# Designed miniproteins, single chains, continued (2), part 101

Each design is a single chain, and the fold is of that chain. pLDDT is the mean over its residues in the fold that is shown.

## One batch from the design tools (miniprotein)

Design m7507
Fold by ESMFold2-Fast:
Structure m7507 (fold): chain A 79 residues (1-79)
Amino acid sequence: GADAHRRAVRILGEVLREFAEKAGLTLEQLADKVGVSRETVERIFRGELAPDEELLEKILEAIGMTPEEFVEAVRARLA
């Protein structure tokens, strides 16, 4: 339901934020690399906005994470 979706979007945002921090990227640097505003990245990290598939792929490339590593990290936190 809606609560499960909100939890998933929040966990997705937490994973992306953690790996961006590990990659040494600021919000501004990540936003510039993927072609969105800083505010969009902040909303994604807070779980207020789910990126579409194209934007998600760009974020994963920018932070140096494979789609498989991302799926594993999200699934581990959902379990």
Scores: mean pLDDT 84

Design m7508
Fold by ESMFold2-Fast:
Structure m7508 (fold): chain A 82 residues (1-82)
Amino acid sequence: SPILETIELTIEELPDLSEEQRGLALIVISSEAYIGVRTHPEDFEELKKLLERLIEVLEKLDPKLAEQARKALEELKKFYEK
C-alpha cells in the first residue's frame, strides 16, 4: 500500500528531522493513517503497528510528540471501531 509505505519511510526519517519537521511528520502520518483506515480498512492492523513503532521512535527523540502519537493511535482505534 502506498499509504503504508509513505508512513514507514516517514518514521525512518524522523531521527534526521528537526523538531519542527518531526511535528509536521506526525501530522502527515496521522492524516495518512486516517485516510488509510477509511480507504483500506483491511490495513488497520498494519497501520496500528506502524503507529506503535512511531511512538517507540518518538519516545527516544521527543517525549512530547510521543504523547501526541499515543493520542493519535487511540483516536485511530476509535475511528476504526465506529
Scores: mean pLDDT 85

Design m7509
Fold by ESMFold2-Fast:
Structure m7509 (fold): chain A 72 residues (1-72)
Amino acid sequence: PPVMVRPSRLRLAVGDVLTVTVTNMGSEDVTVPEVSVAVLLSDGEVATVTVATNLTIAAGASKTLSVTVEAP
């Protein structure tokens, strides 16, 4: 796909900051309606975190986003 989402692969706890890099590898500007990440918490639970909505990334550019992990 022309857009890549790469979250930190480290085990996360509630209150940690998750850094997500979104890269547009295509030749055109792309608007992503929603960027969400499923994160594995240290107790084995999975939480879904919405990082951004309506994110526009220029052709060949990347954006780094940060979100705080909340309790499920």
Scores: mean pLDDT 70

Design m7510
Fold by ESMFold2-Fast:
Structure m7510 (fold): chain A 78 residues (1-78)
Amino acid sequence: SRHAAVVAELQERAARMRAEGRSDVEIAQEAGRFLAEVDPDPLVSEEYLRLSKQKSEEAMLEATEEAGERIRKALAER
């Protein structure tokens, strides 16, 4: 579906920006800009921004955060 393709593109862009050292805030701003471009209706774009950004970033952040949290806890508890 178009929504699934948009979410996949957002995940790819987020991964690239994170590799470049950009913040989560900057990644979220780029997601908003991209969603506004693919959906010309601002009200629908806002809803898509909220849902697609949340889903894409949540999945990516959870994987990265859990790995980082495990490493930090292991080091801190030594």
Scores: mean pLDDT 63

Design m7511
Fold by ESMFold2-Fast:
Structure m7511 (fold): chain A 61 residues (1-61)
Amino acid sequence: MELEGEIPADASEIERLEQQIELTRWALAQAQAQGDQAGAAVLQRDIDTLERRLAELRAQS
C-alpha cells in the first residue's frame, strides 16, 4: 500500500514531470555551453526518459 499524503493524483505527477523536463533542458544547455560532453549526454538521456514517461501518463488520462 502506498504512503498517504505524498502525490495524490496523475495531474500532480504530470506537473512534476513537466517541471523536471524544463529544469533538465536548462541543465543540458548549461552543460553544452561548458563543453561537458559526458554531462550533456546523461542529461539528454534523462530528457528522453522523462518525455516518454510524460507521454505515457498523458495517454492514460
Scores: mean pLDDT 76

Design m7512
Fold by ESMFold2-Fast:
Structure m7512 (fold): chain A 56 residues (1-56)
Amino acid sequence: MSREEAKARLVAAASRATSRSQMAAVAHEARKLGLPVPADGGLLSGAELAAVIAAG
């Protein structure tokens, strides 16, 4: 899987996240890819987290 493909999947996952635990899991995977997401990632909305991942 390419880095861009992984980013696209995480953007989709963030956009579908309905709980803070799901948001935290997406943020954790994004940080593992070296993307500049906040350590607190679960405080962002799904749309905000998706935008940060897409920008990285």
Scores: mean pLDDT 75

Design m7513
Fold by ESMFold2-Fast:
Structure m7513 (fold): chain A 100 residues (1-100)
Amino acid sequence: MAEIEAIARRIVEEHPAVAAQLKAIFVPKGSISDEEIEEIFNEFDLNGDGVIDEKEFHVQTRLLGANFSLEEVRAVMSLVPGGRIDFDLFKALMRLLAEQ
């Protein structure tokens, strides 16, 4: 878990504009439950393979009103091992956004 939390922190610290938009779309109330995180992850996991790839992340965040450039999406995904966000990383990121 320490490595996953470090990756989530790097995304928030190195890409604050992306983090601000993610917080606005996922954690608008300043809190998020584990059940809500699971529901959002399942919605993003369009093919049901248990991970979110660059294309799924870009398409789904855009549908939720995020205005990410392709370069911003690629920069964030470059911090993710294998370029695919698993549930543990997604959960760590959502929890960290709630703390901001």
Scores: mean pLDDT 79

Design m7514
Fold by ESMFold2-Fast:
Structure m7514 (fold): chain A 68 residues (1-68)
Amino acid sequence: EEEARREGLRLAAEALVQVYSDLGKKTGKYDEYTEEARRDAERILAEGAPLDVAAQKLDEYYQKYKEA
């Protein structure tokens, strides 16, 4: 159960990194977006927050960069 929770967070973080990478390619800022995304994702995962809190934080970053 705990492993499933960690796996879900990891997949969410990877999806967020992918969105940043795609936006970076489209805008020509892939270095900025990709590095920020990786730092943010690792920070959220390392925090060890409850699944709902961590998912909310990842979604907030996803929404912010998705519409950039």
Scores: mean pLDDT 61

Design m7515
Fold by ESMFold2-Fast:
Structure m7515 (fold): chain A 71 residues (1-71)
Amino acid sequence: IDKATEAVLEALSEEVERGIEFLVRAGMSREEAEKKIVEDTKLQIQRLKEKNPDASDEELVKAYLELRKRL
């Protein structure tokens, strides 16, 4: 995975773990749940990068974390 996605997953580790547990309870394997959370995060970071192509990985991480606070 790219560095920005990895940094986001680390910063939100407790929230990511809750998401994984939720999906596992819904019938997904832990491996499938982890893959889905990683893929969804990667897509959100990619969308932010497309909108802000000159942004550093650190700036993308900050923007994503701000977006998450509003949701």
Scores: mean pLDDT 75

Design m7516
Fold by ESMFold2-Fast:
Structure m7516 (fold): chain A 61 residues (1-61)
Amino acid sequence: MPLDEGLAEAGRRLREELGEDETIRIIVNLLKSGNPTLEGIARSMMKGLPEDVQKRVEERV
């Protein structure tokens, strides 16, 4: 889906520009926001990240 693919690409670009630790911090904050829309955005962004990075996000939520 175009929106999901765009958000996954945004996740990849954050990782390339800011590094893995900062990208994980941003996604974890979105997941912990308690806002279903922000949680959905964060989950779509995670689809653009390696499985190991996704597990590191899960550990911090």
Scores: mean pLDDT 79

Design m7517
Fold by ESMFold2-Fast:
Structure m7517 (fold): chain A 74 residues (1-74)
Amino acid sequence: KAEELIKEFNELAVELSRALRARDIPAGRQALEKLKEVFEKLKELGEVDDETLQSYERMIKIYEEMLKNVEEKL
């Protein structure tokens, strides 16, 4: 169900944020990879509107940029 995937997406976003704060790049990359997988499942399920999907896609891009910036400053 979309509700379960949305919950998983939000939980992974929290884990990614924690990894970024801890400068744990491997953990951050794992969380980001799982976020992308959940996002693809949400798109495939077709129960979520386009605005929400675009919002999640933008969030993924922001996290990718944040990970890159943290990695470059290490």
Scores: mean pLDDT 82

Design m7518
Fold by ESMFold2-Fast:
Structure m7518 (fold): chain A 60 residues (1-60)
Amino acid sequence: MLETPLSPGPTTVLEAPTAAELFQQLGELGRQLGRPLGYVLRVVERDGETVYEATAAPLA
């Protein structure tokens, strides 16, 4: 990333080719941190392929 207008906090961005894999990664991250997560799921098309992205952050 060059620059973003947002000031990202302690967030983690995850990518997966399927929503199921992305959801599993989010679940594991939450368990590793031992904290509840908030996340935003996005679907992006890149080079003709669907990519699922999530931006996750601890809620507390």
Scores: mean pLDDT 71

Design m7519
Fold by ESMFold2-Fast:
Structure m7519 (fold): chain A 62 residues (1-62)
Amino acid sequence: MKGSELLKKLLEIPESELPEELQGETRLNLLTYLKENPDASIEEIAKKLKLSKEAVDFLKSL
């Protein structure tokens, strides 16, 4: 899944339905990164934002 597809899916999900670590400031950083890097892979996003394996697995499930 590319960053642009992930961005669209995340915008359809209420913040309250995201894992706690993907809420608040982390969500804002994630959305900003995806907007600036529409071709980024989930692995690149995880490395840049230092996401946990659980957050990465959630994003891959979308």
Scores: mean pLDDT 82

Design m7520
Fold by ESMFold2-Fast:
Structure m7520 (fold): chain A 107 residues (1-107)
Amino acid sequence: MEENIREIKEQLIEIGKEMLKYAIELGVEEAVEKVLELNFVEAAELLIEADPSLTKKMVVLAVTAGLLEAALDFEMKLMGVSEEEKKKIYEEIRKELEKYYKELKEK
């Protein structure tokens, strides 16, 4: 059960990292902010607006992120994770994405 939460968290981080790469490449600062807020749908919309050729990829990433967030919430509910611990898990995802963004910006 804890391993499932870890795997889902890692998959969400990978989706966020992929979206951050496109946001930096296309110079869409608002999409970076949306990814760091874990708002993958609005990030996808901004990236599609900047490069419509990414539409299918961004839809798949945003839908997959939504399913993973639902799965994470379900696993946490089954384990009796408190709202405070839930916020901590989402904050850990956000911090990993912020770290990755800083690393990409220095390259």
Scores: mean pLDDT 86

Design m7521
Fold by ESMFold2-Fast:
Structure m7521 (fold): chain A 63 residues (1-63)
Amino acid sequence: MEKPLFELVREALRVLNKHPELQDPEKLTPERVRSLLKKELGLTDEQADAVVAELQELGVIPN
C-alpha cells in the first residue's frame, strides 16, 4: 500500500515512541532512525530518506 509522506511521518513518530532507548541524543542518529523505519515500516530507501529529512526539519532528530 502506497502511503503519502505525512502518513509515513506519523507512522515514524509512532515507531520512535515505541523505542524510548532512541530518545537519548547520542543514540538518535539519522542512520539508526532510517534503518529502523525500513525494518519496522518496510520503507524503500527513498521513502526512508524523505521521512528522515522531514523529521530533521521538525527537530525530532538531529541534522
Scores: mean pLDDT 76

Design m7522
Fold by ESMFold2-Fast:
Structure m7522 (fold): chain A 92 residues (1-92)
Amino acid sequence: SEISAQIEAIQAALDAGDVEAAVALAPTRAYQAAVLLAAGAPAATLGRVLGVSPATVRRMSREELGQLILEKFGEELKELREKILKERELKK
């Protein structure tokens, strides 16, 4: 229930335009990177989270940045997905 509540709170913050609150609520660095990408955050902020230069971020498309997040943090995203699926099964 905690992860589902956090994801709902993140979506509410993004809908309100509060990117800083959404990032602070993110349960993993991978999710922080995904939130920043969805919000159109500055290349310097995305580069810091991804461990690449701002110039590299500016050269990449949104699809390429999304793939880099999956490649770099795929294990964390897999664990988060498994927790969400487990909570969803417990609700039924």
Scores: mean pLDDT 71

Design m7523
Fold by ESMFold2-Fast:
Structure m7523 (fold): chain A 69 residues (1-69)
Amino acid sequence: GLEEVEVTEEELEEARKQLLEAMKKEGLTEEEVEAELNAVRPGMTLEDYARMLAKAEKAVKLAEKKEKE
């Protein structure tokens, strides 16, 4: 599962950046996104969500690397 996928600080920072860019594109504030996340999972922060995105992105990259090597 995604919980077993370790991400680097660079991968986590990239996920945070992508999340912030997506929020700006949709016209959402950080408070609005955190409120929606808390409605789905109480206590979930933007950092928790960014970490989940980083793990998902890393899983995709690992699959692509297997096809390339």
Scores: mean pLDDT 71

Design m7524
Fold by ESMFold2-Fast:
Structure m7524 (fold): chain A 63 residues (1-63)
Amino acid sequence: MEEVRKTIEELEKLTEEAAKKNGSLAEILQKGIDEFVKAVREGDYEKAKKIYENILKEIQKAE
């Protein structure tokens, strides 16, 4: 759980940085974070991992 909370905080910070550069990217990242949190709450860590990887890829593509 501690690692998950740390990951969520890092993703939120990355989303704030992305929002300063691209508002559309920020919207996509917010939805991704919501889905990540939902997957973790449901105990679906495989789904959460895929969502996390997709968030990172979206950030990388937008740069």
Scores: mean pLDDT 75

Design m7525
Fold by ESMFold2-Fast:
Structure m7525 (fold): chain A 66 residues (1-66)
Amino acid sequence: GEEAARKAREAAARGDRAAALSYAGQAHVFAKQGATGEAKKLGEAAASGRSSAEGGINAYEMAKSL
């Protein structure tokens, strides 16, 4: 969980939106397996983006603000 959240944050910091969203999606899987803290928040944001472009943008912005 922590590794995926950290990599999402690092990707967002360098402006790599595609990598940030990919790692956020991995954090979502870990959130379903009982991850807590930032990994859970990032995973929930990624989940909300599954059916809309707006949700995906929100996941990226959350990763960038971590």
Scores: mean pLDDT 58

Design m7526
Fold by ESMFold2-Fast:
Structure m7526 (fold): chain A 85 residues (1-85)
Amino acid sequence: MRKRRVELVRRSLEASLKGEPVDISGFSDEEVRLATSALLGVAQARRAEAEAAASDPEASAALARRIGEEAARAIEAGEVPEYVP
C-alpha cells in the first residue's frame, strides 16, 4: 500500500537528519527496498544540487527534506524513480 511506503520515507528522512537508526518495524524487506530506491533515485537526479549543498549542513538538510518529499510524491503517483548506480 502506497501510504506505508510514504511513511517509511518520512521515518528514513527523520532518522537520517537526527543520525538515528530508522524504525522499520512492521515493514517488509520489499517495502524497505522500494522506499530506499525512490529516495536514491530522486537523490541521483539531484546530484549537482547535492554536491553544491555538501559543505553546508543546513542546505544539505533542506535538500534531504526535498528529496524525501519528491520520493513520497512519486510513490503516491505510482511512479518510483529507478536508482542507477
Scores: mean pLDDT 67

Design m7527
Fold by ESMFold2-Fast:
Structure m7527 (fold): chain A 76 residues (1-76)
Amino acid sequence: MSEEERIEKGIETAKSLLPTLSEEAQKLVEELLEKVREAVKKGDYESVEKLFKAILTVITRERNGQPIDFSMEVET
């Protein structure tokens, strides 16, 4: 996948999981997703990767140990 496809897939995956999170976790993930979009505008794809790791950590903690990779395969 291209970096753009990976980023869009990551955003889509995070958004699809928002309804399963608490309001506090939803707000935090949405703030991190906004930072992802700003990093993309700056062409800073390294920061995008770091931000996705932060989002993954928030979601993993909220889901009590169900880790998710934002570059998930189509089968998921």
Scores: mean pLDDT 71

Design m7528
Fold by ESMFold2-Fast:
Structure m7528 (fold): chain A 90 residues (1-90)
Amino acid sequence: MLSKEEILEFLEKVKKYLESNKNASKEEKDEIMEEIKLLAIQFAKVASKDLVEAMIEELRKYAEEFEKIDPYIAEKLKEIAEEVEKILKE
């Protein structure tokens, strides 16, 4: 089972990747977003429901923060949160 600390480390890594890659090409952003999505899905399968729900809330918060900075990244973060939420509903 993943710890709360591992989820928080993942979320911090996501934020750092987004901050360092704000000027990246669409292709580079797509690659980073796909890696983030795959990690989030893996965490959703092994973490407790409460931790996964917290991760979804944090991803949606990052999406809100990025709407004015990079709307494309904001949309991708919302898509990742939706995919993870679908796993919880199964």
Scores: mean pLDDT 76

Design m7529
Fold by ESMFold2-Fast:
Structure m7529 (fold): chain A 92 residues (1-92)
Amino acid sequence: DFVKEFAEDFEKKAEEALKAGIDNYPSATRAYAAVAALYEKLGDTEKAERYRNKAQEIIDRLKAEGNTELAEKAVQAAEEGYKQGKEIADSS
């Protein structure tokens, strides 16, 4: 349940970041990547893939819109988010 509670918290943070505007999209990709790592720990491979895809969709959209700097920042944030999610999962 602890791992699931963290996943739900990061899902809310990602949604809040998306609502806050484009400059916060890296925070959204970080949170979605963390959610993916947590669902991997829970054995929910379908949800893990869904949240990885949500982070990738944000990155791809930024690239398509020509916002290369923000896209690169979103990629780095997703990498850090996945690492953070793994650390939380391993501590549970």
Scores: mean pLDDT 84

Design m7530
Fold by ESMFold2-Fast:
Structure m7530 (fold): chain A 77 residues (1-77)
Amino acid sequence: MDEIKERIARLISERNNVPFEEALKKVSRLKRREDLRVLLRVLEGKGFAYLARYAERREGRKLTPEEVRREIEEARA
């Protein structure tokens, strides 16, 4: 758990030029392990497939191509 938070905080720190400790504090507010995993994959540039799978699991059904596109656009924003 802590390793994922530290990795996410490091990526945010590097991309946004904020101190690691400040980034870690913001990431520590995320309580769900799946949210942390999705965020890590998005920051690594591989998040879109994980984001779609996470949303499908949340909805309990397969998403349409249009819904997948919306999830990707929301993650990009």
Scores: mean pLDDT 64

Design m7531
Fold by ESMFold2-Fast:
Structure m7531 (fold): chain A 96 residues (1-96)
Amino acid sequence: MEERIRRLEAELRELVEEAERLAEEARALGDDELAEWLRRQVDRLARRAREHLRRAREALRRGDLEAAEEHLLEAEIELGLLRIVIGVAKLILSKL
């Protein structure tokens, strides 16, 4: 389970870095609204994912494997939503 937390933390970091690059590209192409929307969605989803990963780690320290698994599932959902947001941004940028 600790390895799974580390993998999700690494994936979150990679997705945030990709989203930041896409926001910069949107601004370079003159789409400030897309850049602001993307940053807002990423900040919200990343904050939620980090909170769930923090709670999963705390539950694991207590030996509460059920609570740790629930928080990991919620973190995975937030990362899934972040991937969708990034996909939408890429699709919009491909048409600019």
Scores: mean pLDDT 87

Design m7532
Fold by ESMFold2-Fast:
Formats: C-alpha cells, structure tokens, sequence
Structure m7532 (fold): chain A 99 residues (1-99)
C-alpha cells in the first residue's frame, strides 16, 4: 500500500538520523540494527520516532518520568503510530542514555 511505502521510506530516514545522532552509543546502534532486522516498517518507524523524541526531550531538560508520562498520554492520539513500538523506543533511549 502507499502507506506501507511511506512508512518504509520514513523508517530508512529515521534509522539514518538515529545512527548519526547516537553514533557514540554502541548499545543504541545495536538496537537500531535489531529494529531494522526484526520489525515491520510501521513498528520500526514508530520505535525510531520514540527513540529520537525521547532524546530530544531529554536534551531539553525533561525527566525520564515526564517523558514517559507525556508519551503514554499523547501517542495513543496519533493513529498512524504503533504505540507499543514508540514507547519501547523511548524506553530504550532512556535505559541506554546516561541519567
């Protein structure tokens, strides 16, 4: 479908961006590789968005608890995302990143 084609293109771009942003984090790089190998395009794109969004909010000074609370509330409103995969991506960033 055209949505699947768009999600695949989004996954590829998000994976490239995540690898560039987290180039110094071996754990996150391994996780990105695992996601690309094992997830559907929708799941992988959602996971990578969660990973990148958590990183951006952390950089802006939000706590881990505030980030997870925000995503738990707001992500279910975004019909085009896989909520479970997005939250897993966010948690993976928070677990791998220095507190």
Amino acid sequence: STEEERLEALRERLAALARERFADNAELLARIDEVEANMTPREAASYLLGLLAAGELRKRGYSDEEILELFEKEVPLLKSLDKKAFLEGARAFLEAAEK
Scores: mean pLDDT 82

Design m7533
Fold by ESMFold2-Fast:
Structure m7533 (fold): chain A 90 residues (1-90)
Amino acid sequence: SMIEEAVERIKEAAEEAKKNGYTDEAIDKFVENVREVLQELLEARPEAQTLENADYLVETIIEIEEMLKKKAPVEEIVEKFRKALEKLES
């Protein structure tokens, strides 16, 4: 599914940030990947392009970025992201 493909992309991006030692550049690249995936999903579903969903996505991106900066387990970051995508699909 699109969600599982998106989750895999974010998992790979988080693992890459971890591999590169959580540098500012690695974290910025991760955040860009999260934004791109979310933008692609919203473009696929115009009906989901609401202000409430936009606010929720911005807050989710901020929370995930903070988790990565605190070196949270990749599994926790991935789970947070998957939960956000499932909420947008419902």
Scores: mean pLDDT 78

Design m7534
Fold by ESMFold2-Fast:
Structure m7534 (fold): chain A 64 residues (1-64)
Amino acid sequence: MVLEVSPTINRLAFAVVRRDYAAAAEELNRLGVEVTPAQLRAMSREELLALIRELIEREEARRR
């Protein structure tokens, strides 16, 4: 289950689960993270989940 943060972060999490790295890169670029699908494919699943967690924490901090 994904956290209720932003639609963009939710779409990113689903794209990663689906192995849709092109969609994941597009959502990350929308959040201001410059990555390519090839870079995301080269990352481990743990690294991708850590990146998503960092983005969630950053967005929550920005709300405060």
Scores: mean pLDDT 71

Design m7535
Fold by ESMFold2-Fast:
Order: structure tokens, then C-alpha cells, then sequence
Structure m7535 (fold): chain A 70 residues (1-70)
């Protein structure tokens, strides 16, 4: 699905940024990528970012969140 692949690319970019940047900076990057997507895909990508960020805040590793996001 194009929607799934676009959402995964946004979440993946966020997770990779979260390895070296603050969560705020990583989220800002993810949202900038999401804003280039069509509205329905953008909404799904934003929800994916929120879910991934919540898991990172709960102490789940980036690698584990990546596995769960697939």
C-alpha cells in the first residue's frame, strides 16, 4: 500500500533522527516530511509519529519501535 509505505518512511525518518537529536527536533522533521503528503496520508503519518514517540517516551528502544511499526 502506498499509504503504508509513505507512513513508514515518515516514522522511519523520525526514529533515525531520535537516535541523535531531541524528540522535539525528531518530531519536527517527521512533521515536515508528513506535510508534503496528501491530506489523508498526512493524517495517518502524524498518528504514526505520535504512537512511535509515545513508545520512545515509555522507554522502548528505537530498534524495537521500528519492528513494531512494520
Amino acid sequence: SEIREAVLKVVEAFLEAARTESLEEARALGLKIAETLPPEVREAAEKGLELAESWLRAGVSVDSVRALAQ
Scores: mean pLDDT 81

Design m7536
Fold by ESMFold2-Fast:
Structure m7536 (fold): chain A 69 residues (1-69)
Amino acid sequence: SDLQKKLDILESLLSQTQNSLNDLTNNLEILKKNNAPDSVIQQVQNSIDSQNFLISQLESEIRELRSKL
């Protein structure tokens, strides 16, 4: 069904976004350990915040779509 296809796409996107978040979090730890400039650390933190927001939105949409199946 079209709902199932949309769900599959959103779950794939969620997985990709979670992997991206994990990579960014690991990079942030490396940057902090190496005393990177605050501007660089803040840029990565902003990316992490954006990914967390997207994950929350995707999880909400997935829950709503699952309730319709």
Scores: mean pLDDT 90

Design m7537
Fold by ESMFold2-Fast:
Structure m7537 (fold): chain A 88 residues (1-88)
Amino acid sequence: MLSEGQQTFKRETDLILQEMMEIARRGAREGKLEEARRRVEELREIFDRGFASVRGLLEQESPEFVKELLAEVERALEEVERLLREAE
């Protein structure tokens, strides 16, 4: 079972990744690739700032949770880049 802090951060991360995917899909569909890339970068910065503030605590609780979380973020960013590149 995830701790309350882990559950909260995972939920917030999932919402950010969902927003990134929606931005990428819409940008690809509408041909607004530069705007989509900029907005995804802004969301990445929000995630990075949030993660930096809690990283030590999360790693102390479960290094495996942090590793899986970062892997999920990287996979989402790779999919965003793929969608935007295919729309060029």
Scores: mean pLDDT 84

Design m7538
Fold by ESMFold2-Fast:
Structure m7538 (fold): chain A 68 residues (1-68)
Amino acid sequence: MEEEIERMMEQLKALLSTLSKTAQLTFLQGQIAHLEELAKKSKDPEEKEFYLKMIERYKELIAEVEAE
């Protein structure tokens, strides 16, 4: 799970690096909103934990982009 999330985050960072700072923040905020909806609707604890972990990783990316 963690290794899989890490690979996804590395690929996402590479893709986002081609975008403006504003576009990166807009995209990441949209993804967080979408994942929060999925977490609210999920009744599976494992699935909900996965979405919450993804949200935390996206929040970390937002902090990194904002600090730039």
Scores: mean pLDDT 79

Design m7539
Fold by ESMFold2-Fast:
Structure m7539 (fold): chain A 65 residues (1-65)
Amino acid sequence: SAEGLRKVLERAKNLSEAAVITKLFGDEAAAKAVIEVMEKHGDELTPELIDEVAKRAEELGPIKF
């Protein structure tokens, strides 16, 4: 779920760590969303970027979290 993904992202220090975590959980849509947001905005994780990642992950496919 998008809420589950947000909770996982809140525990990450930055988007690079979030990418590793989402890939480790086997959620390819979430991992791709994190990478795309990181390429666009850099490595800093903010509440606004957590929302952008969750929204993009939903667009890419079903979220496994």
Scores: mean pLDDT 79

Design m7540
Fold by ESMFold2-Fast:
Structure m7540 (fold): chain A 91 residues (1-91)
Amino acid sequence: SKFEKLKKARKELQKLAEEYGDEIAKRTPLGPFVKEKLLAAAALLASGPEDIPGARRVVDEAMRQVDPETAELLRKAFEEMEKLAKKYWDE
């Protein structure tokens, strides 16, 4: 059902955001900030395809507030999360 698909998408996106956030947190003192923004982006990606631009804005804004190395890690994490979200929405 559509409801079960939404539940699964939310759980998988949250898990990816936590895994990427925790890995980045080991490499930078800005780790908690990055994890917070990835979790916020995951929640938006799980809400539906109309919220993908909103999730992208959250990550783009976070990338402007961190060093270039951390920004690249954040960008790569988001690209994988967006790819997973699109797989759920495109069927």
Scores: mean pLDDT 83

Design m7541
Fold by ESMFold2-Fast:
Structure m7541 (fold): chain A 111 residues (1-111)
Amino acid sequence: SPLEERLLALYERALASTDVAERVELVIELLRLGVEDESASLPLRLLALGWVAGLLQDMLDAGRRLEPALAERLRAEIDRFTATLVARFPEHAAFVRAQHAGILALLAQLE
């Protein structure tokens, strides 16, 4: 899928980035693309959410921290992504909300 290839490329660039601000901008682009493309399957969107969680965990493990303004922008995009998934796939709402809570807990540790 061209969308899957684009999402994977953004994830790989974010993972390779040593600049925190660049990594956050790439994660925001990945989240926006995953919401806006109607061809994105639920498994692909859940995979993208997992990649975001992994990138935040990697930053935390590396002792990185986020400036409050970057953390707030990223939180807003994560909230938008998960709200869209809950609205489009209500049968998976409990699972999506659990993933959302986990990602927000990681983000809070980076502030």
Scores: mean pLDDT 85

Design m7542
Fold by ESMFold2-Fast:
Structure m7542 (fold): chain A 87 residues (1-87)
Amino acid sequence: SMEDKLAALEAQMLAALDAKDLEGLRKLLLEGVEFAQTEEEFERLVNVLKRLYLYTLEHHPELAEEVAEILSEIGKLLRKKLEEMKA
């Protein structure tokens, strides 16, 4: 299911943060963007981005600025994809 797939992807993203693998995190986030096909799926992915940032602030505060930059880029890609799907 979409829920199971996003949960597995989020677990991998958290593992990448714990490993301080920001390139791995970026790749997993891009997979999430490619996977999302509906407004509901975009909303679920946005909630994953929020949880990742909060996790970073709690467990890896030294990475917060770099993670925020990656999440901002992903947020722009999600917005662009959503606009293209509505066109």
Scores: mean pLDDT 85

